# Designed miniproteins, single chains, continued (5): the designs that were tried, part 9

Each design is a single chain, and the fold is of that chain. pLDDT is the mean over its residues in the fold that is shown.

## One batch from the design tools (miniprotein)

Design m16282
Fold by ESMFold2-Fast:
Structure m16282 (fold): chain A 85 residues (1-85)
Amino acid sequence: SQQRQERVRREIALAIRAIGFAIDNNIPLKEQKKIDRWMKTMISDPDKSPESAEKLSEFFKKHGEEDLAEEARRLAEEAREERRR
């Protein structure tokens, strides 16, 4: 559906933003690779979007980015609701 595609696109955009944040804040390469993996998972298996968005929310919260963490959490909820049809 269009709404599902838009949600996945927004989630991928957040993952890209997370990678940029990690580079800008000198987050270890090992952690950056985890974000890259989540992004690749979303591209390959959109049905895992809720789990990936939750991981992004945890990442942003861990680094004090409460606003982005909340955005990722909302995307995870949207994905779960859509998964339920």
Scores: mean pLDDT 77

Design m16283
Fold by ESMFold2-Fast:
Structure m16283 (fold): chain A 100 residues (1-100)
Amino acid sequence: VVQYTETVTETEIDGKKVTVKATARNDPAAKKLTIDLDIFVDGKLVGHYTLTLDYEPGETITEVLDIHLPEENLSLRITITATWNEDGSVTLTIEVEKLD
């Protein structure tokens, strides 16, 4: 069964509202996890990124994505932690930090 998980993380960086919307699609037959990221700054869509990860049940994977948004005068570090649970569900945690 293909499972979908959606997580939205909001933070404020340098007086700007940063919203990261993550959608994870689990494909157990292919042992793949696909994560789509939409990044919004002050409600404006500024980036879309897709990650495809090799993944097995019971694993926790951490990926770090450094994103430079020069038009917004902003750089972000996005940390994605995904845990594939024994029941086939995926727990997805997104952390957004300012990159110096």
Scores: mean pLDDT 78

Design m16284
Fold by ESMFold2-Fast:
Structure m16284 (fold): chain A 98 residues (1-98)
Amino acid sequence: MLPELEEIEERTEEAIKNRDEKLLEEVIEEMEKITPEENKETFEKSVELMKKIVNRETIEITVPSSTKEEEVKHIEAKMRELLEKFGAKDVKIVIKYE
């Protein structure tokens, strides 16, 4: 990985573990500067998710009504792994259908 990306990932993990909103905001500003225009929508969704995780708020994931139960379980499992990695295993995940 590029050294800048590795540093950003480490600081993001630290911010989430310590509930440090200020550190998270600094990381977000650095990430926004290196994010291409075409990826801004995806980046904004990631920012909203990171802010919810740092504050230990419930994460709501909206999936198409056609999404299979196995896909829903896979999404939940992946999100749970990510939350455990960041020390936020107590964060609640709610999956909603469109």
Scores: mean pLDDT 74

Design m16285
Fold by ESMFold2-Fast:
Structure m16285 (fold): chain A 96 residues (1-96)
Amino acid sequence: GLEDIARYIYAEVNGEKVSLDFEIDAEGELMGLQLVPVAAILKELREKEPSLTVEELTEILNIILEKLKEKGVSARDLSDEELKKLVEEAYEELKK
């Protein structure tokens, strides 16, 4: 689920070791939801915002998925600039 993706991003940025099975499951979920390019941008956000929790990263992922559904597109259909804007918009929505 999205919590596993959020935990995986959190662990990678913090240099935390996760089990191989968990890593495979999280990467499979990222690929299945077509969120691989989003994960890269969220890692950058987490590095800049070290107070972000797994719960907050999960909410950002939920907001991103809802915005993608509303637009009728997948993350892979967007440019890096559009993806960065989408992540920034989701993070600003979280702060409200």
Scores: mean pLDDT 77

Design m16286
Fold by ESMFold2-Fast:
Structure m16286 (fold): chain A 71 residues (1-71)
Amino acid sequence: STSDEMFKLLLELQELASQAMGVLSPEQQARLQGLLRDTVRKLRTLSDEEKKQLLEQTIEEVQGLIKEAQA
């Protein structure tokens, strides 16, 4: 179900964010924290399908921060 997919994406985001904290600079860590806060705030008013889309987008943004740190 979409709700099950949303929960799986939340767990994936949590794991990815934890991994990212090990490789990001302090400035990038602050950007990650801001991104996660914005995502949590936006999730409060969204449908399950919209939450899934937002979580997928947030995961890609976190992956982008990791890639930037490795460059």
Scores: mean pLDDT 83

Design m16287
Fold by ESMFold2-Fast:
Structure m16287 (fold): chain A 69 residues (1-69)
Amino acid sequence: SELEELGKKAVEMLKAMEVSEEDIEAAKNARSVGELRRLPLKVRAAVSLVAKEEQVSLGTVLRALRSYK
């Protein structure tokens, strides 16, 4: 599934940027871009980098993170 592969890439990016396990779980639980904006800068940066690299919206990356778990 394209969403599963995108979710895997997003989790790998969060880990590569040394985001804590608690903040990775917070990212997986973010239901909107508005909720993402309340998370730490490293989380927002990681999700933004994946969105840019994969040429998808921030909302699509968040949906993929939820589906991967």
Scores: mean pLDDT 84

Design m16288
Fold by ESMFold2-Fast:
Order: structure tokens, then sequence, then C-alpha cells
Structure m16288 (fold): chain A 79 residues (1-79)
């Protein structure tokens, strides 16, 4: 179901977030960029599912998350 797919994607995002923090603590900006790009892909998939099956509030929330992830990725690329 869409709900189970969203739940799994959110879990994958949390794991990627943890790995990103570990990479940043080690100064591995190349690895951090790779991980954040994967997070962006997961957010885009969640957003697609929420647009089809979710509420307007859920769509707005996920669009904000996507914007924050993209901003973070741009900041990392400046390093």
Amino acid sequence: SAEEEIKELMREMQELGKKTQEALEKGDYEKAIELVEKMREKVEKILELVRKHGTEEQVEGMEEVLKEVEKFLEELKKK
C-alpha cells in the first residue's frame, strides 16, 4: 500500500540522515553529498505518493522538507 511505501521511505531517510551526520563528523563531504542526494530522491518519492494519496497539509510539509534538503545539498557542495 502507499502508506507502507511511505513508512519504508521515511525509515530509509532517517538511516541516510544518521549516515550523513557520521560522514560530516569525519569531514567526508564527498560521502555526505552522496548521502544527501539519496535523501532527496527518497523525499521526491514520498512527495509523489503523498500528492496522489495524502492531504494538502502533508504535501506542503513534504515540499518544505524537499526544499530544506536541496538547500543543505547546495551548502555542502560549497565545501
Scores: mean pLDDT 85

Design m16289
Fold by ESMFold2-Fast:
Structure m16289 (fold): chain A 75 residues (1-75)
Amino acid sequence: SELEKLYEEAEEAAKAGAGKEKVAELTIKALEVVLKNKESRPDLSDEDVEMLKRALEGIKNNRYQEVAAELQAEL
């Protein structure tokens, strides 16, 4: 899936020594893709969508470490 590919790219970037900003950028793109396609994703509940919106806002506000842990637990 596009989301899975973006998360893999973020993990690979982190392993390759990319800074937190690059990993956050890739994670933001992954979350935006999921939210953009939420109407075609019956596997996402309203609660899941709200969690992803909060995660996106958290990353943009430099709460990346906390948000990354929540996303990893949910996925």
Scores: mean pLDDT 65

Design m16290
Fold by ESMFold2-Fast:
Structure m16290 (fold): chain A 96 residues (1-96)
Amino acid sequence: DVSFVEKLLERAQALLKRVQALLAKAKAAGDAATAAQLDAIKAEVQALIKELEELKKKLEKDPNDKELILRAIALALRLIGLEFEVELLEARLEAL
């Protein structure tokens, strides 16, 4: 379902903006460890966005491809994992 992948892209793009904002906060606070983890997550989110864009193009040509649908589910699980990691790092930056 192209609509499902479009929603994942929207979420991944929102996560990228959130990571960029948190990375700026970590650097301003001098938290080098959290900044390094956020830089790594930023790279993973950028790679995920690229994979979702490529998958969207393939699904537009063959919307009933079962392997592409399973790939979309796998990418959704990766996104959820990255969202949880970002939430944890945000909480760490807000802690004293």
Scores: mean pLDDT 88

Design m16291
Fold by ESMFold2-Fast:
Structure m16291 (fold): chain A 80 residues (1-80)
Amino acid sequence: MQLEGEVGAALNEAIAGAGVTDLSQISHIDIAGDEKRARITVVAKDGSQGTAEVDAPLLEAMLTAAKLGVGVRIVGPLEA
């Protein structure tokens, strides 16, 4: 429950960084990560981007982002 809250906060930070005021403005979300950390990049339909990192497994970040109903992509480990 608390780990999901941290991923939710990171998602909200990435959304704010992309300048998104409504979730319908999101094109897709790209996630890179491993078993320890994830990097979440929100890409807006106008090409604006916001990025946040969270100390959570890639799978948990992916599942939480998928709850937003937008397209989610896994783009590789954090070094890719």
Scores: mean pLDDT 77

Design m16292
Fold by ESMFold2-Fast:
Structure m16292 (fold): chain A 98 residues (1-98)
Amino acid sequence: SPADALIAAIEAESAALKERLLKAKTKEEVQAILDEHRDRVHALVAADPTLSPEAKLAIARVVTKMEQAVLENWEDKEKVVKIVDEMTAEIVAIVRAA
């Protein structure tokens, strides 16, 4: 289904995000990684014609919340992974509900 394809793409993007964040050695590098992740998720969501504008806005808000939490905790790599996993689950739930 279109939802299953989008979920798979989001989960793959989150896996790549975690790998990059674990290797990041500066806050500036973390910010750049988060900016690229936001742009990629935005492109995936914008390309899906089945998502409502409300669902797209809800996903954008979750991504913003995740970026802030990761940036505040970027040196705690275990916490960063947990934040990404929890926010990814929230995005997946929004897509499944749409």
Scores: mean pLDDT 89

Design m16293
Fold by ESMFold2-Fast:
Structure m16293 (fold): chain A 71 residues (1-71)
Amino acid sequence: NVVEQARQLVEELKTASGERLLETAERLEELLKKHPQELRDIAREIVRDSLLSTKLSDVKPELLRLLRELA
């Protein structure tokens, strides 16, 4: 289930730092690129989360851009 995988990655993003945060962000980006329609609601949730948006802006701004486009 793609949505379940994405939700797990979102939870990991909340607690991760350093290399783990980057790896988790990269996995989420790949999942979003493959399943943009199924993950649109997840993208909206992440964009609305100011803490996650700030974290992603610092670590992987390309992912934050993709999330905003899908939302």
Scores: mean pLDDT 85

Design m16294
Fold by ESMFold2-Fast:
Structure m16294 (fold): chain A 93 residues (1-93)
Amino acid sequence: SEMEKLKELIEKYKKKIAEDPEDGLAWAYLAFAYARMGKVEEAIEYAKKATESPSLLEQAAGWAALAYAYRLMGKEEEAKEAFEEAERLLKEA
């Protein structure tokens, strides 16, 4: 099922982050997975970690995850700002 795949992905990316804490894509994937499971506060923290990546593409993934999490919380202004930052970073990458 989709939920079983999400749990497997979470375990995989948690292990990857333990080995490489600078893997911004792994942080972004964890953020999306946690948000989809309703753990929005943890999703925001993981997404912020992704925005600290030295890669512009990985930073953009983090901002996209933040936008998704903020939208789930009903924070429409913050979600819009995060999405616009993701778009800006993708154009620079």
Scores: mean pLDDT 87

Design m16295
Fold by ESMFold2-Fast:
Formats: structure tokens, sequence, C-alpha cells
Structure m16295 (fold): chain A 112 residues (1-112)
């Protein structure tokens, strides 16, 4: 199954690593968004949701500073962060991306 993702990070290196991992798993990246220095992580996520393709199934946020408050009122089923996947625990970009893909696939398999 080929899925499309948006990726959000403060680091261009992390965005490139996440894109390589997603492509190695047979998926596509529709948007890579760098969080601005004066931009809140919440505003960056909202911007990613607005700028992402209609085919985008999930937004992967590669930032450990994400809090539950930053995600409040956002579509939790489509936004994947260390808080939502690992309970705020530090994870590698590879572990995080793989878990986000697994979570989305499980969501698609649960819909009849």
Amino acid sequence: MKLEFAIVSRSEKDLEEAEKILKSLGHEVSLKLVIGEEESIRDAIIRAIKESSPKTVGVIVLDESVTEEDLRGLPSARVFSPVTIFGGKKASVEEFVKKAVEAIKNEFLSTD
C-alpha cells in the first residue's frame, strides 16, 4: 500500500532522513516543512495540514518539544508526534517514522 505523508521538523537533515525511510518503505512525501525560528510548533503543524496534498494521509512531526497542548483541537488520527507515539520519549527518526507508518496502516485496516 502506497501512502502519502507530510513531514515537519526544525532540522532539514531529519526531513531528508525521514523522506528516505518513507521511500524505502514504498511511501511518498508530499510536503517537507521546516519549522521557522519564530514559528510555534502548533502553527507549523497547522501550516503543514493546510499546505499538504488532499492525498496526504498523515503529518509526521519530528520534534521532541511537542506537547499535548500543541496538538489540542488538531486531527489526532492524522498528526503523529513523539507525544502521541512514544509518550514524549526520545526516539530515533527511523523508529518514529516506522511507528507512524504502522499506526496509519492499522487505522486503514480497522475501517471496513
Scores: mean pLDDT 76

Design m16296
Fold by ESMFold2-Fast:
Structure m16296 (fold): chain A 92 residues (1-92)
Amino acid sequence: SEAEELRRKAAILYTAGSLHYIAAEFMEANGLGSKEEIKAMLEAAIELYKEAIRLLEEAIKIADEEKQKELEEELEELKRKLKEVEARLKEV
């Protein structure tokens, strides 16, 4: 379904964002790269998470009632991750 396509695309973007976030945390923890490079990785994670949220919100609008609850839980987790990365960016 179209909802499943949007969910899959959101998952790919979420994974990409998470990889940027993990890379930024690894760099910070190991004294690798500049503050600007770490900030750029966190900003990339934020943009990817925002796009994933947008796609997941679109998936919810067109999903069957049974799947809406699952998608809403995924959306709340993703919104939590976005806030976490935004908080980390303020510390850099």
Scores: mean pLDDT 89

Design m16297
Fold by ESMFold2-Fast:
Structure m16297 (fold): chain A 99 residues (1-99)
Amino acid sequence: MAVEELEEVIRSLEELKKKIEEGKISVQEAVLRAVAIGIQLNAAVLLSPDPEAALEAARRIIREINLAVEALEKGDVEKAVEHLDRAIELAREERERLE
């Protein structure tokens, strides 16, 4: 079920946010984690009972993750955290739709 994949995405986003807030992650590691989250999110779309709606949600989540990475590359930790909070909220909304 896509619910398990979305739970993993949410957990990975929360962990990434925490590491960024604590200053315990390099930009390079954040990029690698973002790529891994994108792969898991694509798996959630493929396993969704409503793949069209899931694809639209995934595109919004990926956009916020990419903006968070861009903010980190510019040294804007506050903006990176803001974008990750939006990605987490979007993933939670999609998970609630599947429950």
Scores: mean pLDDT 85

Design m16298
Fold by ESMFold2-Fast:
Structure m16298 (fold): chain A 65 residues (1-65)
Amino acid sequence: MSETLLILNKAIRIGPEIRDALGRYAGGLGRDISKEEAEKLLKLVEEDPKKGGEEAQRATDEYLK
């Protein structure tokens, strides 16, 4: 859980879109989403702040299905 919160906190600084997605996940399904998945999402955004934002949203959407 602490790990997921750390990822969420970092995502807030990178992109608001990812922040919202991670926030909902951590709040409701924090336990369901593993640290690995959260980190993958974060890495995508951090790699390319602008382009990563778009792709990160897509990746997040796929998991929210």
Scores: mean pLDDT 55

Design m16299
Fold by ESMFold2-Fast:
Structure m16299 (fold): chain A 66 residues (1-66)
Amino acid sequence: GAEDASDAAGAAAASSGTAGKEGAEMAGRYHLQHNGDPEAARKGALEGGAGEKGAEAAGRGSQHGS
């Protein structure tokens, strides 16, 4: 739910450093748009420029935040 999306965004930010805020927001938004899918969080992070490691963190964060 909303908590999962928030956790995904936080995970992306933590992994991405400087670019993390935008990547984190995209991860959370994508996660919500796709029914809480962890893969969507990962894709959103990549779209926001988080990079591969940030995207993986977003996906894992979604799974553990649930």
Scores: mean pLDDT 64

Design m16300
Fold by ESMFold2-Fast:
Structure m16300 (fold): chain A 64 residues (1-64)
Amino acid sequence: GPLSVSVSGPSTVKVGEKVTVVSAKEGHPPQITTVVPTKAGDQTITVTDPVTGETGSITVKVVE
């Protein structure tokens, strides 16, 4: 199936706080990606499945 992407934890985070993104694909173990935003505002995080090259994205709200 397609790559699914979700945030582990709140969708609103502070500048400098870790955002943990979980990507899941049918038949594969979940992949965890961590991003630390440096600027407030809506931030789009894109993750890529290293096996198939499929991408998924999720938008998080970053506050100061």
Scores: mean pLDDT 76

Design m16301
Fold by ESMFold2-Fast:
Structure m16301 (fold): chain A 78 residues (1-78)
Amino acid sequence: AAQQALQAALDAAQAERDANLTKYSIESGKYGREYLNALRAGDVEKAEEYLKKMEESDKKMQDTIARYQAAVAAAQAA
C-alpha cells in the first residue's frame, strides 16, 4: 500500500515534469526562431526581448527538473 502510494506520487511528478519540459522546450524554440528573425531584420530591441523570453523558458525547464529531483530525493529518504 505505502509503496503503491509512493509510486503513484512519483508517476504524477514524472508526468508533470514531462509535460512542463515539452511545453517550455516548444516555447524556447519558438522564441529562438523569433530572436533569429529579429536579428536578420536588424531589430536589436526585439531580438533582446525574445532572447530574454527564451532564457525565461530555459529557467522554467531548469526549475521543473529541480522540482522533480527534489520529489525523487524525498521519496528515497522516506
Scores: mean pLDDT 83

Design m16302
Fold by ESMFold2-Fast:
Structure m16302 (fold): chain A 62 residues (1-62)
Amino acid sequence: LPVIVLSISSDKKSAIIGVDNLTDEELDWVIELAKTYDEAIVLVKPEYAKRFEEAGIKVKVI
């Protein structure tokens, strides 16, 4: 799968999500997934970082 949830907090409100190569449709799905958490960090390649940041999601470039 191009998406993996790497870590979820004990209260299930925080998550770390890793992504690999994504289609535009998969990118939208990951944005929706990240928004279900109060605090999410998405590990992405530079190509995707701006799109997640524009959606209000915290990113870490890998």
Scores: mean pLDDT 75

Design m16303
Fold by ESMFold2-Fast:
Structure m16303 (fold): chain A 70 residues (1-70)
Amino acid sequence: SEIDEALAELRELALEANELLKKPLSEEKRQQLIDLINRIEDLGVRIAVTGEVDREEIEELRKELEELKK
């Protein structure tokens, strides 16, 4: 289902972000990663409760994670 796929993608993004937190990072990047993880978790809860999936919001989170990997 679209919900199951979205939740799986958000879980993958959260795992990748948490792995990045284990690496040496600037305080700015660390705070941005923590904020991103919180946003991913909040979106996951919202999707699970409402059953509404915003693909654009998920893609924005993915894009922000990719920028933080640099």
Scores: mean pLDDT 87

Design m16304
Fold by ESMFold2-Fast:
Structure m16304 (fold): chain A 104 residues (1-104)
Amino acid sequence: MAKEKRIYELLEEAAKANPEKLKAIEEKLRESKSPAEFAEKLGLPKIAEAIREAEKAGDYRRATLLLYLALALYLGNEEALELVKELLLEEGLATEEEVEELLE
């Protein structure tokens, strides 16, 4: 199966299983003017900075996968987290060292 579709399904399931986190995501999304600001509000400033840099470079694919990384971390879904890491590496959008730095 396509990894991106599986990531989306896992994130949707994790959000539905966590009503308080889903409400927090919806509220933070409404108050955010950009994906980077949204990631900052999720408490993930390193990922927010990486998203901002990706958008500045016009790399919207990298920005999208970094947003999925932020959601996977916030929702605590390990399978989605690993799949996003794999896609970032497979598509050449991040190195292993860059991903490890973002998760610290």
Scores: mean pLDDT 84

Design m16305
Fold by ESMFold2-Fast:
Structure m16305 (fold): chain A 60 residues (1-60)
Amino acid sequence: SEKSKKLLEKYLKDAIAFEEGHAARIERVADKTGSPRLRQVAERERKHAEELKKQLEEFK
């Protein structure tokens, strides 16, 4: 339904913002500490955000 589509679109937008924000915070710590492991965690969060963006594109 149209209402369900709008709810899903809002959820995806909120989830993308959350994942990107979390990745940015981890990246800052990785940069300061030189931790390769934290950099990999941030990359995974960025990848997850990209997957959510692809789902959002399906509703354009």
Scores: mean pLDDT 84

Design m16306
Fold by ESMFold2-Fast:
Structure m16306 (fold): chain A 74 residues (1-74)
Amino acid sequence: SLAELLKGMIAALETLVAAGASHAQLVAWARYLARTLPPEVRAAVLAKVDELEASLTDARAFLAALTAFLRELE
């Protein structure tokens, strides 16, 4: 389901942050994972990644904001 795909994306990004991933690495992985999402949410998620990359430079803040957005799409 879409909810399972979005939860999987969140879990993958949380694992990367826990492993010490940089902001740049998180943004790159978020874009990669967003491209695997269904067309109905893909554009919105990619646009949100671009917005949050520009506005948030802290890895954990980026993850928190993106996670909040992805949970709203479930």
Scores: mean pLDDT 87

Design m16307
Fold by ESMFold2-Fast:
Structure m16307 (fold): chain A 85 residues (1-85)
Amino acid sequence: SKVEEGKKLIKKAQENDDSEQGLLDGIKAQIIAIEYAIENPEGVDVEKLKKALELLKKAKEYLEKKEYEKAKEEIEKASKYLEEA
């Protein structure tokens, strides 16, 4: 599913991309993938996806403000909701 592709991209951004720009681009791609999954649900928990989406949007705002530590906290919270969806 696009949600599973999404989980893999978040993990790659966290584990394999040390640049803030790479992380921001990864989060932007994730937001698009989750929005698509919410509009086209395939037995996923849409409420958990919506929660993850809000947290990733917060992470994006923090990354744009260069508040990387706060962004990573929101990404970790989003990852938990994506695992539960």
Scores: mean pLDDT 74

Design m16308
Fold by ESMFold2-Fast:
Structure m16308 (fold): chain A 100 residues (1-100)
Amino acid sequence: MDSFRRRGDDYDRQGRYVDSAIYYISSARSAIRQGDTDSAIDSLQRAIDSLGRLPDSPDRQQAIDYLQQAIDHLRQGDTDQAMQYISQAVDSLNRYRDSI
């Protein structure tokens, strides 16, 4: 029960940061498939920055953690593992979005 809390500008602002993160994650996936690891890492870092603008939550922190692990694996050349972490980050981010 949360009848005293307004849904509006705060949730719209949070949704914009989530949308930005999803956009950058999509760009990173495309870069990985093209073999452009540097562009993929840049896009994932931008996604993390967008998520860092959101209020603190378990789903937000989990998404950031998975994206950081994806970057680490990309730097090691483990693209398959990086793609798995990106998928986990998207799942956490979708849960965050559903909770807004």
Scores: mean pLDDT 79

Design m16309
Fold by ESMFold2-Fast:
Structure m16309 (fold): chain A 80 residues (1-80)
Amino acid sequence: RREELEREGAAALMAAVLVQARAEGRLEEVLAAARAMAAESAEPALVEALLAEGEALARVESLEALRARAAAAVAEIEAL
């Protein structure tokens, strides 16, 4: 389903950004900016849920695996 693929892709992309930020020692800065943007969004609860999913994925997946998952989700959406 398109919505499911969009959510999976967004969570994987968010996780990839967080993994990179953690490696750079900027995790707190990036999380603070993301949460500020979430508060300004039309759907704050949805953005916060994506951030939580991204944080969970960032703890267990490599950057390469997360980028591959995001690319796969995009490819499947384009095939719909």
Scores: mean pLDDT 75

Design m16310
Fold by ESMFold2-Fast:
Structure m16310 (fold): chain A 67 residues (1-67)
Amino acid sequence: GAAQLLLRIALHEVERAEEVTGEQIIDLGRALEEEGAPEVGAELIAMGEANASKEEVIAKLRELLAR
């Protein structure tokens, strides 16, 4: 679905980025909420608000894609 596609695109972009901002991860979480994945979106918003590391974000995106 659209949420899974967004997660795959985000993982690809994060892996190739020099850094990832918390604001970018919050924006991704809100997009996922709009695509009907509110629990997944809320988890990413919380990570962005906590300014999680790039490595933590990659691990979370991989976990979400494996669900």
Scores: mean pLDDT 83

Design m16311
Fold by ESMFold2-Fast:
Structure m16311 (fold): chain A 86 residues (1-86)
Amino acid sequence: SRLETLRNILLGKASLISEEEAVLLIEYLLEQGLISEEQARRAKALVREAFASRPYISMEEFNRILVEAGITLDQLILAQDILLQQ
């Protein structure tokens, strides 16, 4: 399920992430009002570039992409807290 995939990513249970999972997390952050539409567009553009020749990237590389898009660790922690309350 979508929520199960998001839990696996946000709780650090995944060492690798697919493009579908990366986009899913970015869309979730936007839906929860945690990031702007501009941050979401920037993050999705960077995701497309990272996955252009690879089926998976590391969570460390994905976290770097989020930081480049202006998405902070505090926003990710807040997303985790919201998800655990659902």
Scores: mean pLDDT 84

Design m16312
Fold by ESMFold2-Fast:
Structure m16312 (fold): chain A 57 residues (1-57)
Amino acid sequence: AMKVVGYANPVPAGVALTPEQLALNQRVIDKAKELMEAGKSPGEIGLEIQRLIEEAR
């Protein structure tokens, strides 16, 4: 177990995620990993993720 005081939580405490929100979050993570493996820059990855979220709406 790894416990670090002052470590920022990736998910805010008390946020209830629905199965639909979890699925969208997983797709965003998978897309980010795919783009990172493809050698995209952080800026390009961010732009593609934003586009994915807009398309999901």
Scores: mean pLDDT 67

Design m16313
Fold by ESMFold2-Fast:
Structure m16313 (fold): chain A 70 residues (1-70)
Amino acid sequence: SSMDIQLSQLLKDIGDKLWSQTNQLNSQHQNSSLSQQQSQLDQLMQDIDSLMNQYMDLLNNGQPVPSVPM
């Protein structure tokens, strides 16, 4: 129960961050120099890598996937 709340909050935080970065990239795409756009893209790539690592950690340690016993 409490762990489920913490996991739900983390997933929401991950989604909120990705949404925020996507909105920044969309704004920068139309109004920024190539250098600024590239810097934003590099930052997004780093953020995605961090989010993927957090999600994989949750899958391996916080969210047990039941196997069919054979």
Scores: mean pLDDT 65

Design m16314
Fold by ESMFold2-Fast:
Parts: sequence; structure tokens; C-alpha cells
Structure m16314 (fold): chain A 59 residues (1-59)
Amino acid sequence: SLKEKVLEAIFSGKAKTIDDLAKILGVSREEARQALEELRKEGLIDPSFKPDEPLLDVE
């Protein structure tokens, strides 16, 4: 499933941006963004995550 692959790519550090996700998974940027939104809504990714922000936030 796309969402599971997105989640793994983010937490393994392979993808830093939505564009990286699209390349790694072979999907459009919009599809990668939508999968991120669904993961955020399901509580699998931090709710503060936004499509315009880096996939990994650094304080």
C-alpha cells in the first residue's frame, strides 16, 4: 500500500521531501502528498506535519 511505503520511507530517513517520496515510490507528488495527509489524519504522522514543510522537522 502507498501509505505504508510512505511511512517507511519517512522514518527510515530515505525521503526528506514530498519530491523524494514521489521518486522513491514512483508516484506523482500529489499522490505522495495525499498519502501524507491521510497518515496525518490517522495519527501515524505528527499532526503538525504540513505539505510545505520538510518531512523530518529539526529543532
Scores: mean pLDDT 67

Design m16315
Fold by ESMFold2-Fast:
Structure m16315 (fold): chain A 56 residues (1-56)
Amino acid sequence: PPPEVRTVTIRAASGAMELAAAVARELRAQGWTVTDVRSSRDADGVVVITLTAVRM
């Protein structure tokens, strides 16, 4: 079967990096490999982090 791809989006005004790190640890614990981490800030100052994970 083809590799599975999953994306997780986190939005927080504070602590977004800590939340992203916790989500990445959980994904790795479940057998996912985090391949990409993107961060941006919206107009309201909310940090948006998108994690891309693959499982083969």
Scores: mean pLDDT 81

Design m16316
Fold by ESMFold2-Fast:
Structure m16316 (fold): chain A 66 residues (1-66)
Amino acid sequence: GMMEELERRRREIRLEIERNEGVLDLLRAMRSRTTDPDFQERLDREIKRLEEEIKRLKEELRRLER
């Protein structure tokens, strides 16, 4: 039913947020350890991209959780 579909969608979004937050933590750790400025710039761009993606997912989840 509709409620079962909503619960499945919420679960899927939560799992995607958890996965993306794990990747973000890894990239932040790599950023803190690197001394290569070109690599730092690439990591900064990727970190920003993931932060925006996580924000979008959290906004979608908030709409579904009411």
Scores: mean pLDDT 85

Design m16317
Fold by ESMFold2-Fast:
Structure m16317 (fold): chain A 75 residues (1-75)
Amino acid sequence: MSPELVIAEVGAETDPKALAAALPAAVNAVSQGDMEGAIRILESVPGVGREKARRLTEALRALVQGVDTGQPQTL
């Protein structure tokens, strides 16, 4: 197993449309403190496994906590 290849794979194999559709529900779960729910939502996306979903959930939590002052980042 190659850790670098797994990281590259999440960017290449993850379906952007499926991820975009799941993202609002995952963000909502994170905002409610439901980290397990967010992980389950993301791991249901084709190309996203449990470990990748966990990492994405942590990134979403950090992003949600950072927007209190009115969108410090534009996506």
Scores: mean pLDDT 66

